# Ledger of designs, part 23: designed miniproteins, single chains, continued (2)

Each design is a single chain, and the fold is of that chain. pLDDT is the mean over its residues in the fold that is shown.

## One batch from the design tools (miniprotein)

Design m4818
Fold by ESMFold2-Fast:
Structure m4818 (fold): chain A 74 residues (1-74)
Amino acid sequence: SMASEKLLKKLEERAEELLKEAKELEEKGKEKEAELLRGIAEGLLRIAAGVAKIAGDEELAKKIEELLKKVEEE
């Protein structure tokens, strides 16, 4: 549904934004703030992955899982 697609896109975009901000904070030596933003982004991605699986959007689920893996590898 269009509503699920919009929600997933917003969650993904917000998580990506937080990850970019976390990298900038890390670059400035604000490691604790960066860790907090990464944690929030991970939470959003986990929610988005769950929604994508329920909605049956395999392609979106894979993209979100790839982003989550990237966060977890840091």
Scores: mean pLDDT 76

Design m4819
Fold by ESMFold2-Fast:
Structure m4819 (fold): chain A 58 residues (1-58)
Amino acid sequence: TAWVQAVKDYEAKSPDELSLKKGEIVLVLDEDEETALVQTGDGERGWVPKEVLEVIDR
């Protein structure tokens, strides 16, 4: 399972997207060409651009 970290703040631009804060660690559930479906520690899910994410070994 892939853990990723937000490299910058991101604000959701649609209802299916998720807002993230810089440094937030989330779990990748699925991927598209440009976006990833992630889950926060609070159980919230949404799509975010892959460009705001960096893979970590947590």
Scores: mean pLDDT 80

Design m4820
Fold by ESMFold2-Fast:
Structure m4820 (fold): chain A 55 residues (1-55)
Amino acid sequence: SMMEEQLKKIEQLLLQAAQAFRAGDFESGRKYLAEAVKLMEEYGIKQAILDGSEE
């Protein structure tokens, strides 16, 4: 489904954000996280995913 394609994009952005934060690159981390959150909002899943991804 198209939902699965978008979830894959969100997963990739979250991985990029996590890697950036681990490396101390907070600017890039926030950028990737913000992009992922925007996609989550469009699918009405923002709260559910954020509750599971507070890392």
Scores: mean pLDDT 73

Design m4821
Fold by ESMFold2-Fast:
Structure m4821 (fold): chain A 74 residues (1-74)
Amino acid sequence: MDDETQVAVVKVLNYLREHPEEALTPEEIAEKLGLSRSTVQKALDALEAAGLVRRLPDGTYRLNSQEEADAAAP
């Protein structure tokens, strides 16, 4: 994975963790974090694949619920 994309993943995840109830477009996240839209889109794609964020029908992204299922593995 690109190093820039990994840094963006951490920045995007931390931002969304501080704003867990917000639904944001890749453009809004890019402007807030000073990243390119393409870099943010790659970061959001990686986070969505990891199940950490979800894409809404309007094209915005937000944090997935911390508890999608009551299944903490030991």
Scores: mean pLDDT 75

Design m4822
Fold by ESMFold2-Fast:
Structure m4822 (fold): chain A 55 residues (1-55)
Amino acid sequence: MRLSKEELEELIKKMSPEEAMQLLNEIEKTTPVGSEYHNYAIELVLKHYEEVKRK
């Protein structure tokens, strides 16, 4: 993985929901779909999207 789980979390928090979804698509290109890292990225992006919705 080029980004650690911690680095990924910090990056996503700084992004818009749209940018976070786009990042997820880029991760899918470089990481096997359904891997633990990919699943972690999905959960993180969904959580970020829901937190932005609270605004």
Scores: mean pLDDT 75

Design m4823
Fold by ESMFold2-Fast:
Structure m4823 (fold): chain A 62 residues (1-62)
Amino acid sequence: HMMQQLEQQGKELLRQAVKAGAAGDAEKARELYEKGVKLLKEAGVSDEEIRALHQQLIDEAE
């Protein structure tokens, strides 16, 4: 249950990071991305899965 909550929060932060980057706020995008990645790693999500999720969110934002 805790790991699922962290995973959902991490995904939300990655989505916010992508939106901030698209809006031109590179500093905010970087901060949100780092926080999201930390939560996803704590939830047991692999680096490969994080990369795939981040790419999917970028593709969806275009």
Scores: mean pLDDT 81

Design m4824
Fold by ESMFold2-Fast:
Structure m4824 (fold): chain A 92 residues (1-92)
Amino acid sequence: SLLTIIGAVLQMIGLHLDGARISIEVEGDRATITFSGLTPAQIEQAKAIGKLFEDAGAKVSVEVKGDTVTITLEGLDEFAINLLRILNDELK
């Protein structure tokens, strides 16, 4: 649902405020979100964000390497893509 996507974005903002580095790359209906500099607890939070996007109907792939979590999202609607673009601009 749209509310689930908003919830995921709010959790991403929370991780950023807690010192995590977030990078978002958008191409068509696909987005790649990279979270880096994570504590073990923040790795679990980043994985939970991936599950929220999956619950919202996105096709989700999650990769964990050290203190970095990469989430690849496919099948995003225009609302989700626009939210992620706005978030990417705010996180610079």
Scores: mean pLDDT 86

Design m4825
Fold by ESMFold2-Fast:
Structure m4825 (fold): chain A 107 residues (1-107)
Amino acid sequence: AAEQQALLREGVEYHRKGLKALEEGNYDEAIKLFEKAIELYRASGHPSAPRLIAEAYLDLGIAYMKKGDYEKAIEYFEKSRKIFEELNDQEGVELAKKYIEEAKKKL
């Protein structure tokens, strides 16, 4: 419980730093920070972790889109979509599908 929440909070802090790096155009730093956030979310075993992992995969996909790595972007958007499907989050599924379609148009 306490350990799970501590790891989840640490993951959220890395995720926020990743979003700031993304906004600043520091795409490689953003990717590294999002990967660390996902690692911490998984390690937490917290019930909220799957949703946060799906969101972080979406953000990873966006960072790769910004770098012009469309194949890598699709990979992460697909990972995000699968988790949203498992969560029965139709809005998350449709958002991920929209990003997959947009990335495919760039190939």
Scores: mean pLDDT 91

Design m4826
Fold by ESMFold2-Fast:
Structure m4826 (fold): chain A 92 residues (1-92)
Amino acid sequence: SDLRRRGIALISAGGIYQAAGDYELAVELGKEGLELILSVDPNDADAYNNLGRLLYKNGKYEEALKYYEEAVKLDPSNETARKNLKKVKEAL
């Protein structure tokens, strides 16, 4: 899907901006990318987990918690999301 490819590109761009220290733009691009991916696949646990990581790295622990919880809810076997959920709970 063209929308899914655009969503993935936005999340990737968000990662680049985060590495450059532009945290606000990184989060905004990540959210826009997630919305595009979820418009095609509302059960994409990896998309939720990836946005959670962006929020966590930017100190937005309460928001990161919500996205990691959704990722684990959609895929309880996702070890990366479960590990990230534990870390964010410890940071709160």
Scores: mean pLDDT 83

Design m4827
Fold by ESMFold2-Fast:
Structure m4827 (fold): chain A 68 residues (1-68)
Amino acid sequence: SGIVEVLEVSAEDAKEAGDEKTAEILRRLAEVAKGLSEEEARKLGEEVGEAIGKGDYEKAEAIIKKAE
């Protein structure tokens, strides 16, 4: 789906910027999103993205773990 591709591209961009933590979280999110509906993947992406945007990596990881 388009959401998975966007997440994979965003993970690569984060890696190139030297943000290894964001890259790892986004790669894991993309993998989880492959098993979700388009709507579920979008909602999960929004929640994880908000946590990353606030620098709350622990919360981002916890959100992903609950979806696994």
Scores: mean pLDDT 82

Design m4829
Fold by ESMFold2-Fast:
Structure m4829 (fold): chain A 68 residues (1-68)
Amino acid sequence: GAAEELEEALAFLKSVPGVEARRVGEDTIEAETTLDVAKLTGLVLRLIGDFPSLEVSVEGNRITIRAK
């Protein structure tokens, strides 16, 4: 379910070089990245593909992930 995918997404993001991820609410993860646009786009597409119960949004170099 979405809660399980949130924990998996957080663990995954913490393992990615150039990504600083943390839980900012019970249903929300925020990640700041030092990645270029191409690498950031690839990461976002992977998150959307791997975690279908989560919504992913991007603002500049910041990724916000929320349970649907």
Scores: mean pLDDT 83

Design m4830
Fold by ESMFold2-Fast:
Structure m4830 (fold): chain A 83 residues (1-83)
Amino acid sequence: MKEEALEVARAAAEAAAELAAAGNWKGAMGAGAAATAAAAMASLGDAEGAKEAAQKAAEGAKKNGSKEAAEGAQKAAEAAVEA
């Protein structure tokens, strides 16, 4: 359902907001990228695709991002999968 897909995107966005509130701006940027990828798929009503998009964004951050951005993206991907 679209509502389930939106819950996935919300969980990823909350992880990004939590990192930003803690002053971890690089982590929040990585988490924000994963949350944006999840939101794009969620807008199509695809909860499974939203979870996969968040995970792929986290994998990309690990290859080309800073350590903090990769950790933030991973936290957002974990939150999305748990939703």
Scores: mean pLDDT 79

Design m4831
Fold by ESMFold2-Fast:
Structure m4831 (fold): chain A 72 residues (1-72)
Amino acid sequence: SALDERALEEARRLAAEIGEALSAGDIERAKELLERMQQLVEDARRQGVSQEVIDKMEQAIAQGREAIAAAE
């Protein structure tokens, strides 16, 4: 659906920005972007995005948390 496609596109953009922040050593920015991604997941749930897409977004959040923890 269009909602699923938009949610995945925005999540991929945020994930890329988190990776860029970590590559630059900006851990605080990576944490802020991760919080934005968490908010995006909650918004996606309310908007009726599919559970399959929500699961993928949650997996990306878990990977982002692990990467941030490893960088600290």
Scores: mean pLDDT 86

Design m4833
Fold by ESMFold2-Fast:
Structure m4833 (fold): chain A 81 residues (1-81)
Amino acid sequence: MREEVIALLNKALDALSEGDLEKAEAYIREAEELLAKQENPDPNLLQSIRMLKALLEMGKKGLLTKKTVEAARRAIEQLLA
């Protein structure tokens, strides 16, 4: 479960970096659904999903940059370490 969620977060970051917002949204949604099945979800995974949702909204408004995605990837790696 945890490794599956982390894999989806990485796929979402890759999709955001490529500008594929539909693919990113799909991966974020799948990660949310996996965490929703847990009785006590990891707060760091929840925070990572919240960050990705914020990036997705920035992307939809044309405000997302590659540097912003890379900064978020580093922040998520630190949260999950």
Scores: mean pLDDT 84

Design m4834
Fold by ESMFold2-Fast:
Structure m4834 (fold): chain A 80 residues (1-80)
Amino acid sequence: KIIEEMVEELLETVKKKIQEAYNNKDISKINEIRKVAEKVLDYLELAANVMNDPKGVELVRKAREEIEKLINEAIEKVKS
């Protein structure tokens, strides 16, 4: 449950921050958000593994995929 709550909070925060950086056409900031999000996801995956939470591990995997998609789409749109 705690991993699920943390993943949801991360996704909402990252979406908001990507949108802010996109509105400013700031590719450097979008890439910084990617690096920070990847590090947080790595720690969440570690925590889920320590707690033997396979659902938490799966949620982190799906969140990683969603964040990468959002970041790539934002960068492509800024470059257009």
Scores: mean pLDDT 86

Design m4835
Fold by ESMFold2-Fast:
Structure m4835 (fold): chain A 77 residues (1-77)
Amino acid sequence: MVEEARRLAEEALRAAMEALRVAPKELVPEAIGLVLRAIGLITQVEFNPDLSEEEARALVEQARETLRRARELIERA
């Protein structure tokens, strides 16, 4: 689960960075927020080597949500 959380957080970061690249001026703040959220998720995985399976699952769900929002923003761009 921890490895899945890391992988999804990294995928979310790539999608958020793409969203920032294509975002029109009005959506740039939302795109920046998604990038910062993805960085935060990666930092949580790296900072807490003793993550429980439950904590890792929560990070997976947050990473999936961040990825979904980034993809939605790309479609609006």
Scores: mean pLDDT 83

Design m4836
Fold by ESMFold2-Fast:
Structure m4836 (fold): chain A 82 residues (1-82)
Amino acid sequence: SAARQAAEQEEALKTGRDAAQLAVDAAVEFATAGDQTEKMKKMLELALEVGAAIRRTQADPASSQEARDTALKAKDEVKAIL
């Protein structure tokens, strides 16, 4: 149904925004810590990957599940590095 697709898209966009924010916050922590440039770069790469998934979902609601999966994987990777 259209209502279900809209709800799935909204959830994917919210999950993506949360994951991107977590990665950006982690990048700032590594930047302020000094000698962690490689970890900072990895966090920024994860934020960009999630951002691309968000844009894809905005253009194509059928991509919502893939975008959600991408965001959750990025969130898990950020937590594993922190």
Scores: mean pLDDT 86

Design m4838
Fold by ESMFold2-Fast:
Structure m4838 (fold): chain A 70 residues (1-70)
Amino acid sequence: MEELERVRELGRLATDPDVAVRIEAARALGPLVFHPDPEVREAAAEGLGRLLRDPHPEVRRAALRAVGEA
């Protein structure tokens, strides 16, 4: 439950108006796509997918690094 709540909060931070906050959300979501809980993995992948389409290039770069796609 704690990790699912955390990934949901990171999903909210992924929509924050502050670019630095969205970059931090991308970095925190990265490891969660490998989490043993499939619900956590799905939520993390959804959040990172959103950040990969972010209007700011540094946010998109952070999301790409987080998913291991350099």
Scores: mean pLDDT 80

Design m4839
Fold by ESMFold2-Fast:
Structure m4839 (fold): chain A 78 residues (1-78)
Amino acid sequence: DALRAQEAELARRVAELLEEQGLLEAAEALRELAEAIAAGDEEAAKAAMERLQALSPEDQAALREALARVGAEYLAEA
């Protein structure tokens, strides 16, 4: 439960960062993934992951960079 909440929060923070960068498609897919993780909805999570896999190479690189930045922030908060 707590782990799922933390994973959902991480995905939501990454989505916010991508949205600020104008990567709206990637941000929306990550927000859907965060909601699915929080709800325990495996089918919705799978659909969101498939959407993320369909992103352009440039958007996928931005996603990886955003994940690294948000992950570093989480480590600093701990």
Scores: mean pLDDT 77

Design m4840
Fold by ESMFold2-Fast:
Structure m4840 (fold): chain A 66 residues (1-66)
Amino acid sequence: DVTIKRIKEAKVSKEEIRELLNIILDRLKELGGNVDALKKLLELAEYVGDEEIVEEVKKLLEEVEK
């Protein structure tokens, strides 16, 4: 995905990415989830190494895919 690649390549700090991940996750929960968006969010959370967000995204993915 072009957006995720740009975020990684733009040298945005992992702390800033973590803040954005929390905002995006909250919005995706509000919207009932989207599998593609959640998978992209998971990739970014794993890149940052935020295990809490990774676990939360995985739980939401399982719920949406059921």
Scores: mean pLDDT 73

Design m4841
Fold by ESMFold2-Fast:
Structure m4841 (fold): chain A 100 residues (1-100)
Amino acid sequence: SLGRPVEPSEETRRLALEAVRNIFRAADLLGDREVQIKAVATAILVAYAANFGDRDAIREALELAKQSVEAAEKGDKETAVELINRASDVVGEAIDRRDA
C-alpha cells in the first residue's frame, strides 16, 4: 500500500534532522511558547514523512526551516512563523498522500 512506513535512507534521516534543528532554532530565536509547541508538532510530522520516504517533502521543509531561521534572526517574527507553518503543511500533505 502507498504510505506504508519504509526504512528511511541515511540521507533522508540527515535531511529530517537538519529540518528539525532549524525549526527549533527559529522557535528558540522567537522565544514564543506557542511557536515552540508548533515546532514540536512540526518535528513529529517531519519524522513521519521521513518514515514514508518522501525525500522531496523533507527537502522543501528544510529549505522553509532555513528561511524561517533567517527571518527570525532579522526580527521578522511574522515571516518566521509563516515559514514554520508552511513547513508543517508540506510534510502534512506528504503524509496525507498515503493510501487511505
Scores: mean pLDDT 78

Design m4842
Fold by ESMFold2-Fast:
Structure m4842 (fold): chain A 81 residues (1-81)
Amino acid sequence: SKEEELKRLEKMIKDYEQAIKDIETRIANLRAQLAELEKQPETPEVQAQIDRLRQTIAGLEKALEHYRKKLDELKKKVEEI
């Protein structure tokens, strides 16, 4: 039924909106950690931590882009019902 499909899509939208918020919060926290590490002396250990954080942030930003695209697709499906 259209009502059951709408309820399913609305739940998925809420789940994706929550996932987006969680990823944004995590990126913000990791960027704060990165900023603190960038203030430290340039040692191989510090550089390895910076590189790891940058890779983690980049991965989360890709996940964020993917979830935003999925959210847009779900919102379009709701408009078609």
Scores: mean pLDDT 89

Design m4843
Fold by ESMFold2-Fast:
Structure m4843 (fold): chain A 69 residues (1-69)
Amino acid sequence: ARAHYERGLELAAQGRLEEAVEEFRRALELDPSHVAALVELVSVLGQLGRNEEAARVFEETMARRRALA
């Protein structure tokens, strides 16, 4: 989870936004409680204009977090 999050940050800083999305998604798959990865994923998807996907990711992550509580 942390390694994917850190790689996502590096890719986003390089402007490699699609690859950053993949790494942040992987971080959330491994740890749905990783709020920082969710925030960064939503931000990068917004920069790409993929706002409906950002909203879905947020809802899916919140549902998974509730299921794990």
Scores: mean pLDDT 78

Design m4844
Fold by ESMFold2-Fast:
Structure m4844 (fold): chain A 102 residues (1-102)
Amino acid sequence: SEDDEYNKTVLELYEKRLKLRLLPDEQQTPEVTLEYADAMLKYAPYLPESLAKKVKELADYLKKGAEEGKSGLEILRSLSPEQKRYLALFDIYLEVEINDLK
């Protein structure tokens, strides 16, 4: 069902987010960042339009950094204050949604 696809997308995104945040620095490869960015892009269509646009911009930024060989931590450190704010809002939204899964 459509709800099953949504739930799968949320769970995959949550898993990729945890992997990015909890992996030791030596295991923080560009591939981990690419997987997270791709999961964000799959989830974006389920967000309100304004937030979806900002999440897509963040995902594209993460993908570009990863393609340049940067680690997830290096990319996160390079975020502007505005980008950091939108990432934080996205994280809060995702945490609310994961808690509401049935």
Scores: mean pLDDT 78

Design m4845
Fold by ESMFold2-Fast:
Parts: C-alpha cells; structure tokens; sequence
Structure m4845 (fold): chain A 91 residues (1-91)
C-alpha cells in the first residue's frame, strides 16, 4: 500500500472530523465542538508522525482519536480513523 494512498485517507478522515466540528458549532454544542477539535489535533499529530516515519506514534495517536470520536457517538469518524490506523500498521 502506497504512502500516497495513506495520505489520501488522512485527508478523508480530517474532512470528516472538520464536518462534524462544523455541525457541532452550528448546533451550539460547545462541548462536542471542543471534543472534535481534540480529535482533529490527534489526526494531525498522527499525520506528522507518519510523515516522519514514526509509525508507532502515528498508530497511538490514531487509536486515541478513534476512541475519543467513539465516546462522542460519531461512529463514522471513529470507523474512518480505525481504517486509517489499519493502513498505517500495514505500511
């Protein structure tokens, strides 16, 4: 599996998280919006670790992000992050 494919999946997960952040902001749900900012930060940290060749750190950050998304009831984001984690593990 190519690094460019994984990069595209990072972009897809980021866009899903941004979409849910915007929905929470529009609904006035400040707590959920803050949780999604944390999810987004973890995805970005994971992408930096992956780009640096630190796959172990990338996997750790993606696990944290997917768990946080799941705790907030957003299964779509959690599943996207979990699939991305599996791809990084195979890289």
Amino acid sequence: MSKSEIARKFTAATLLAVGNLLEAEMAGDQEKAEAYRKVLDLILEAQRAFDEGNYEEAIKKLKEASELARQNGDTDVAEAIEELRKLVEKA
Scores: mean pLDDT 83

Design m4846
Fold by ESMFold2-Fast:
Order: structure tokens, then sequence, then C-alpha cells
Structure m4846 (fold): chain A 66 residues (1-66)
């Protein structure tokens, strides 16, 4: 199962319905940016979240539609 931090980050992405930056996810979850980054790395490795590049920003979205 996912950790609580991973569940919070995944839930925030699903609730937003759009790609989010690490900073936006930190604001939405109340977690630090470093905690969010680690959770995102694990979620991407599991194939649950997709990392996308948008110019100078890195965005994260659900890998599969809900």
Amino acid sequence: MLSENEKRVLGAIAEAGRPLTVSELAERTGLSQSTVSRALDNLVARGLVERIRDGRKTLYRLATPP
C-alpha cells in the first residue's frame, strides 16, 4: 500500500483534476516541498503519476484517468 504522504499527494492531484507543480502540491497537502518530491518520485516509479515538462516547470498528473 502507499504511504500516508503518497496517498495525500495522489489525492491532491486527483482532486485538482489538472497537472500540478511540487509547490502547488505542497500548498494543497500541507507537506514540505521535499516530502512532496519524495512522494512524487515513488508515485512516478509505481506508474501512478506522470511527470511532464512544461518549459521551465515540472508538472505532475495522474498516469491513468480515474
Scores: mean pLDDT 81

Design m4847
Fold by ESMFold2-Fast:
Structure m4847 (fold): chain A 83 residues (1-83)
Amino acid sequence: KAEEYLELGLRYYKEGKYEEAVKYFEKAYEEAVKEGDLELAARSLYYLSVAYAKLGDIDKANEYYLLAVEYARKAGRSLAEVL
């Protein structure tokens, strides 16, 4: 379920539909946390950061990026490793 939301968000992101991408990345993050999937949570948060940057919301982009780094560390990996 979480992975399916992430894939859908990535599809919208590639199409330049950043507001829709944000909605699905948020759903991916929420479901990943419910499932205890820290790597998927970090990945979803990273794409939330990138999508918010595309929307011009630099404050949210920075907040989600830092949170993505935090979840990657909780998973025992660097953010680059959960990419």
Scores: mean pLDDT 87

Design m4848
Fold by ESMFold2-Fast:
Structure m4848 (fold): chain A 99 residues (1-99)
Amino acid sequence: MERARELLERAEELLERAEELIKKAKELIKTGKESKREEAIELLKRAKELAEEALELAREALSLIPDDDRELILRAIALILRAIGLIFEAELLLEKIKK
């Protein structure tokens, strides 16, 4: 159980960092400046990497949680869904900015 909790805490930290990077990238994109586009691309790539790492940690944690620990299972599922959402958002923003 301690291992699963540690993995979920690490996943949450990575997702918070990914969300901050996506937020910063969106602000840079809104400026419309060419010099800021490259910075936004690098932030989005980093955010995607962090979200992918968080997804793997949350999936590992879920595999370690007992069937009767409903609260911890729901927490792991919530983090998995957050990670998938952030990966998707970063990919869409990367596609849009590179056009």
Scores: mean pLDDT 86

Design m4849
Fold by ESMFold2-Fast:
Structure m4849 (fold): chain A 71 residues (1-71)
Amino acid sequence: MEKEAEEYKKRVEEDPNDYEAWREAGKALAKLKKYEEAIEWYKKAVQLKPDDEELWKDLEEVLLKYLESQE
């Protein structure tokens, strides 16, 4: 799981315009409950592809999980 997040981070280093790599890194970080960091990666994916409604939903879902984790 943690290795998976690092692998997607390396993909982003190779191609920073690969919004799927940003999104998958965010997903992997969210699975590790690193929600703040996951939010940052999803924001980058959304910046690259702002017309993708699924990316916005993923970002919203991780934001809700982050807020829940603070209580």
Scores: mean pLDDT 78

Design m4850
Fold by ESMFold2-Fast:
Structure m4850 (fold): chain A 81 residues (1-81)
Amino acid sequence: MELTPLELRILEAIANSPSGELTQAELAEILGLSPSTVSRRLRRLEEKGLVERVRRPGRPTLYRLTDKGVELLQKIQEEKQ
């Protein structure tokens, strides 16, 4: 699976958060990107099965890594030259 540098940075930001869950707005702030850019990349990561939405009534949507997303990050770290 081909992962862009920006998609990798999004996965790393979520994995490195204290809760393991971040909002779209928090990701935009951390990465210095527009909310629309983050939204588009999160949609692609969801389509790839690497992130999932956590929704609760009256709260902003949180994004977390799936097991597949965690495994992919570990594999990328192991494959570094």
Scores: mean pLDDT 80

Design m4852
Fold by ESMFold2-Fast:
Structure m4852 (fold): chain A 61 residues (1-61)
Amino acid sequence: LSEEQVQALVEAVRELTRRYGEDVPAAAIARAAGLPVATVNRLLRESGGSPERAALLAYLR
């Protein structure tokens, strides 16, 4: 992921977590960040389902 895509993902996760709490749908994150749903689902799977951890994992790449 590019640095801009990672920043967009982090901001999207923060905003959606405020609305949905911890149960943030992957499709909503993908739409807000402009990323494929498959990419977001992979990051969530690698993070044990935590959207915040998925955003951090994307940043480390």
Scores: mean pLDDT 68

Design m4853
Fold by ESMFold2-Fast:
Formats: C-alpha cells, structure tokens, sequence
Structure m4853 (fold): chain A 55 residues (1-55)
C-alpha cells in the first residue's frame, strides 16, 4: 500500500526502523478500519511531527 510505504520511509528518515514499522502498521490498521489511505498517512505524519517536537 503506497500510503503505508510513504509513512515507513518518512519515519525511517527521522527515527528508528522500529518506529518506521509502527508508522506503516498504523496506516495499514486505519485503512483496514475504513479510513482513507491519504488521510491515514497525513494523520500518522502529524503524529510523527508532534513526537519530533517533544524530542
């Protein structure tokens, strides 16, 4: 899934590979629950930006 792959690559550039995998799974889980892939990706990116601001 393209949105999940983008979340993985985005998180991997800024954080650890473990967090990148969590970002990917978060998008996949949201889409499986009925969310739009692009909306899920944007939400995950926002959460990662907030995490980056906290440290």
Amino acid sequence: MKAAEEAYEYAKKIFTEELAEVAKLSVEDAVEAGADPEEALEKVKKNLEELKKSL
Scores: mean pLDDT 78

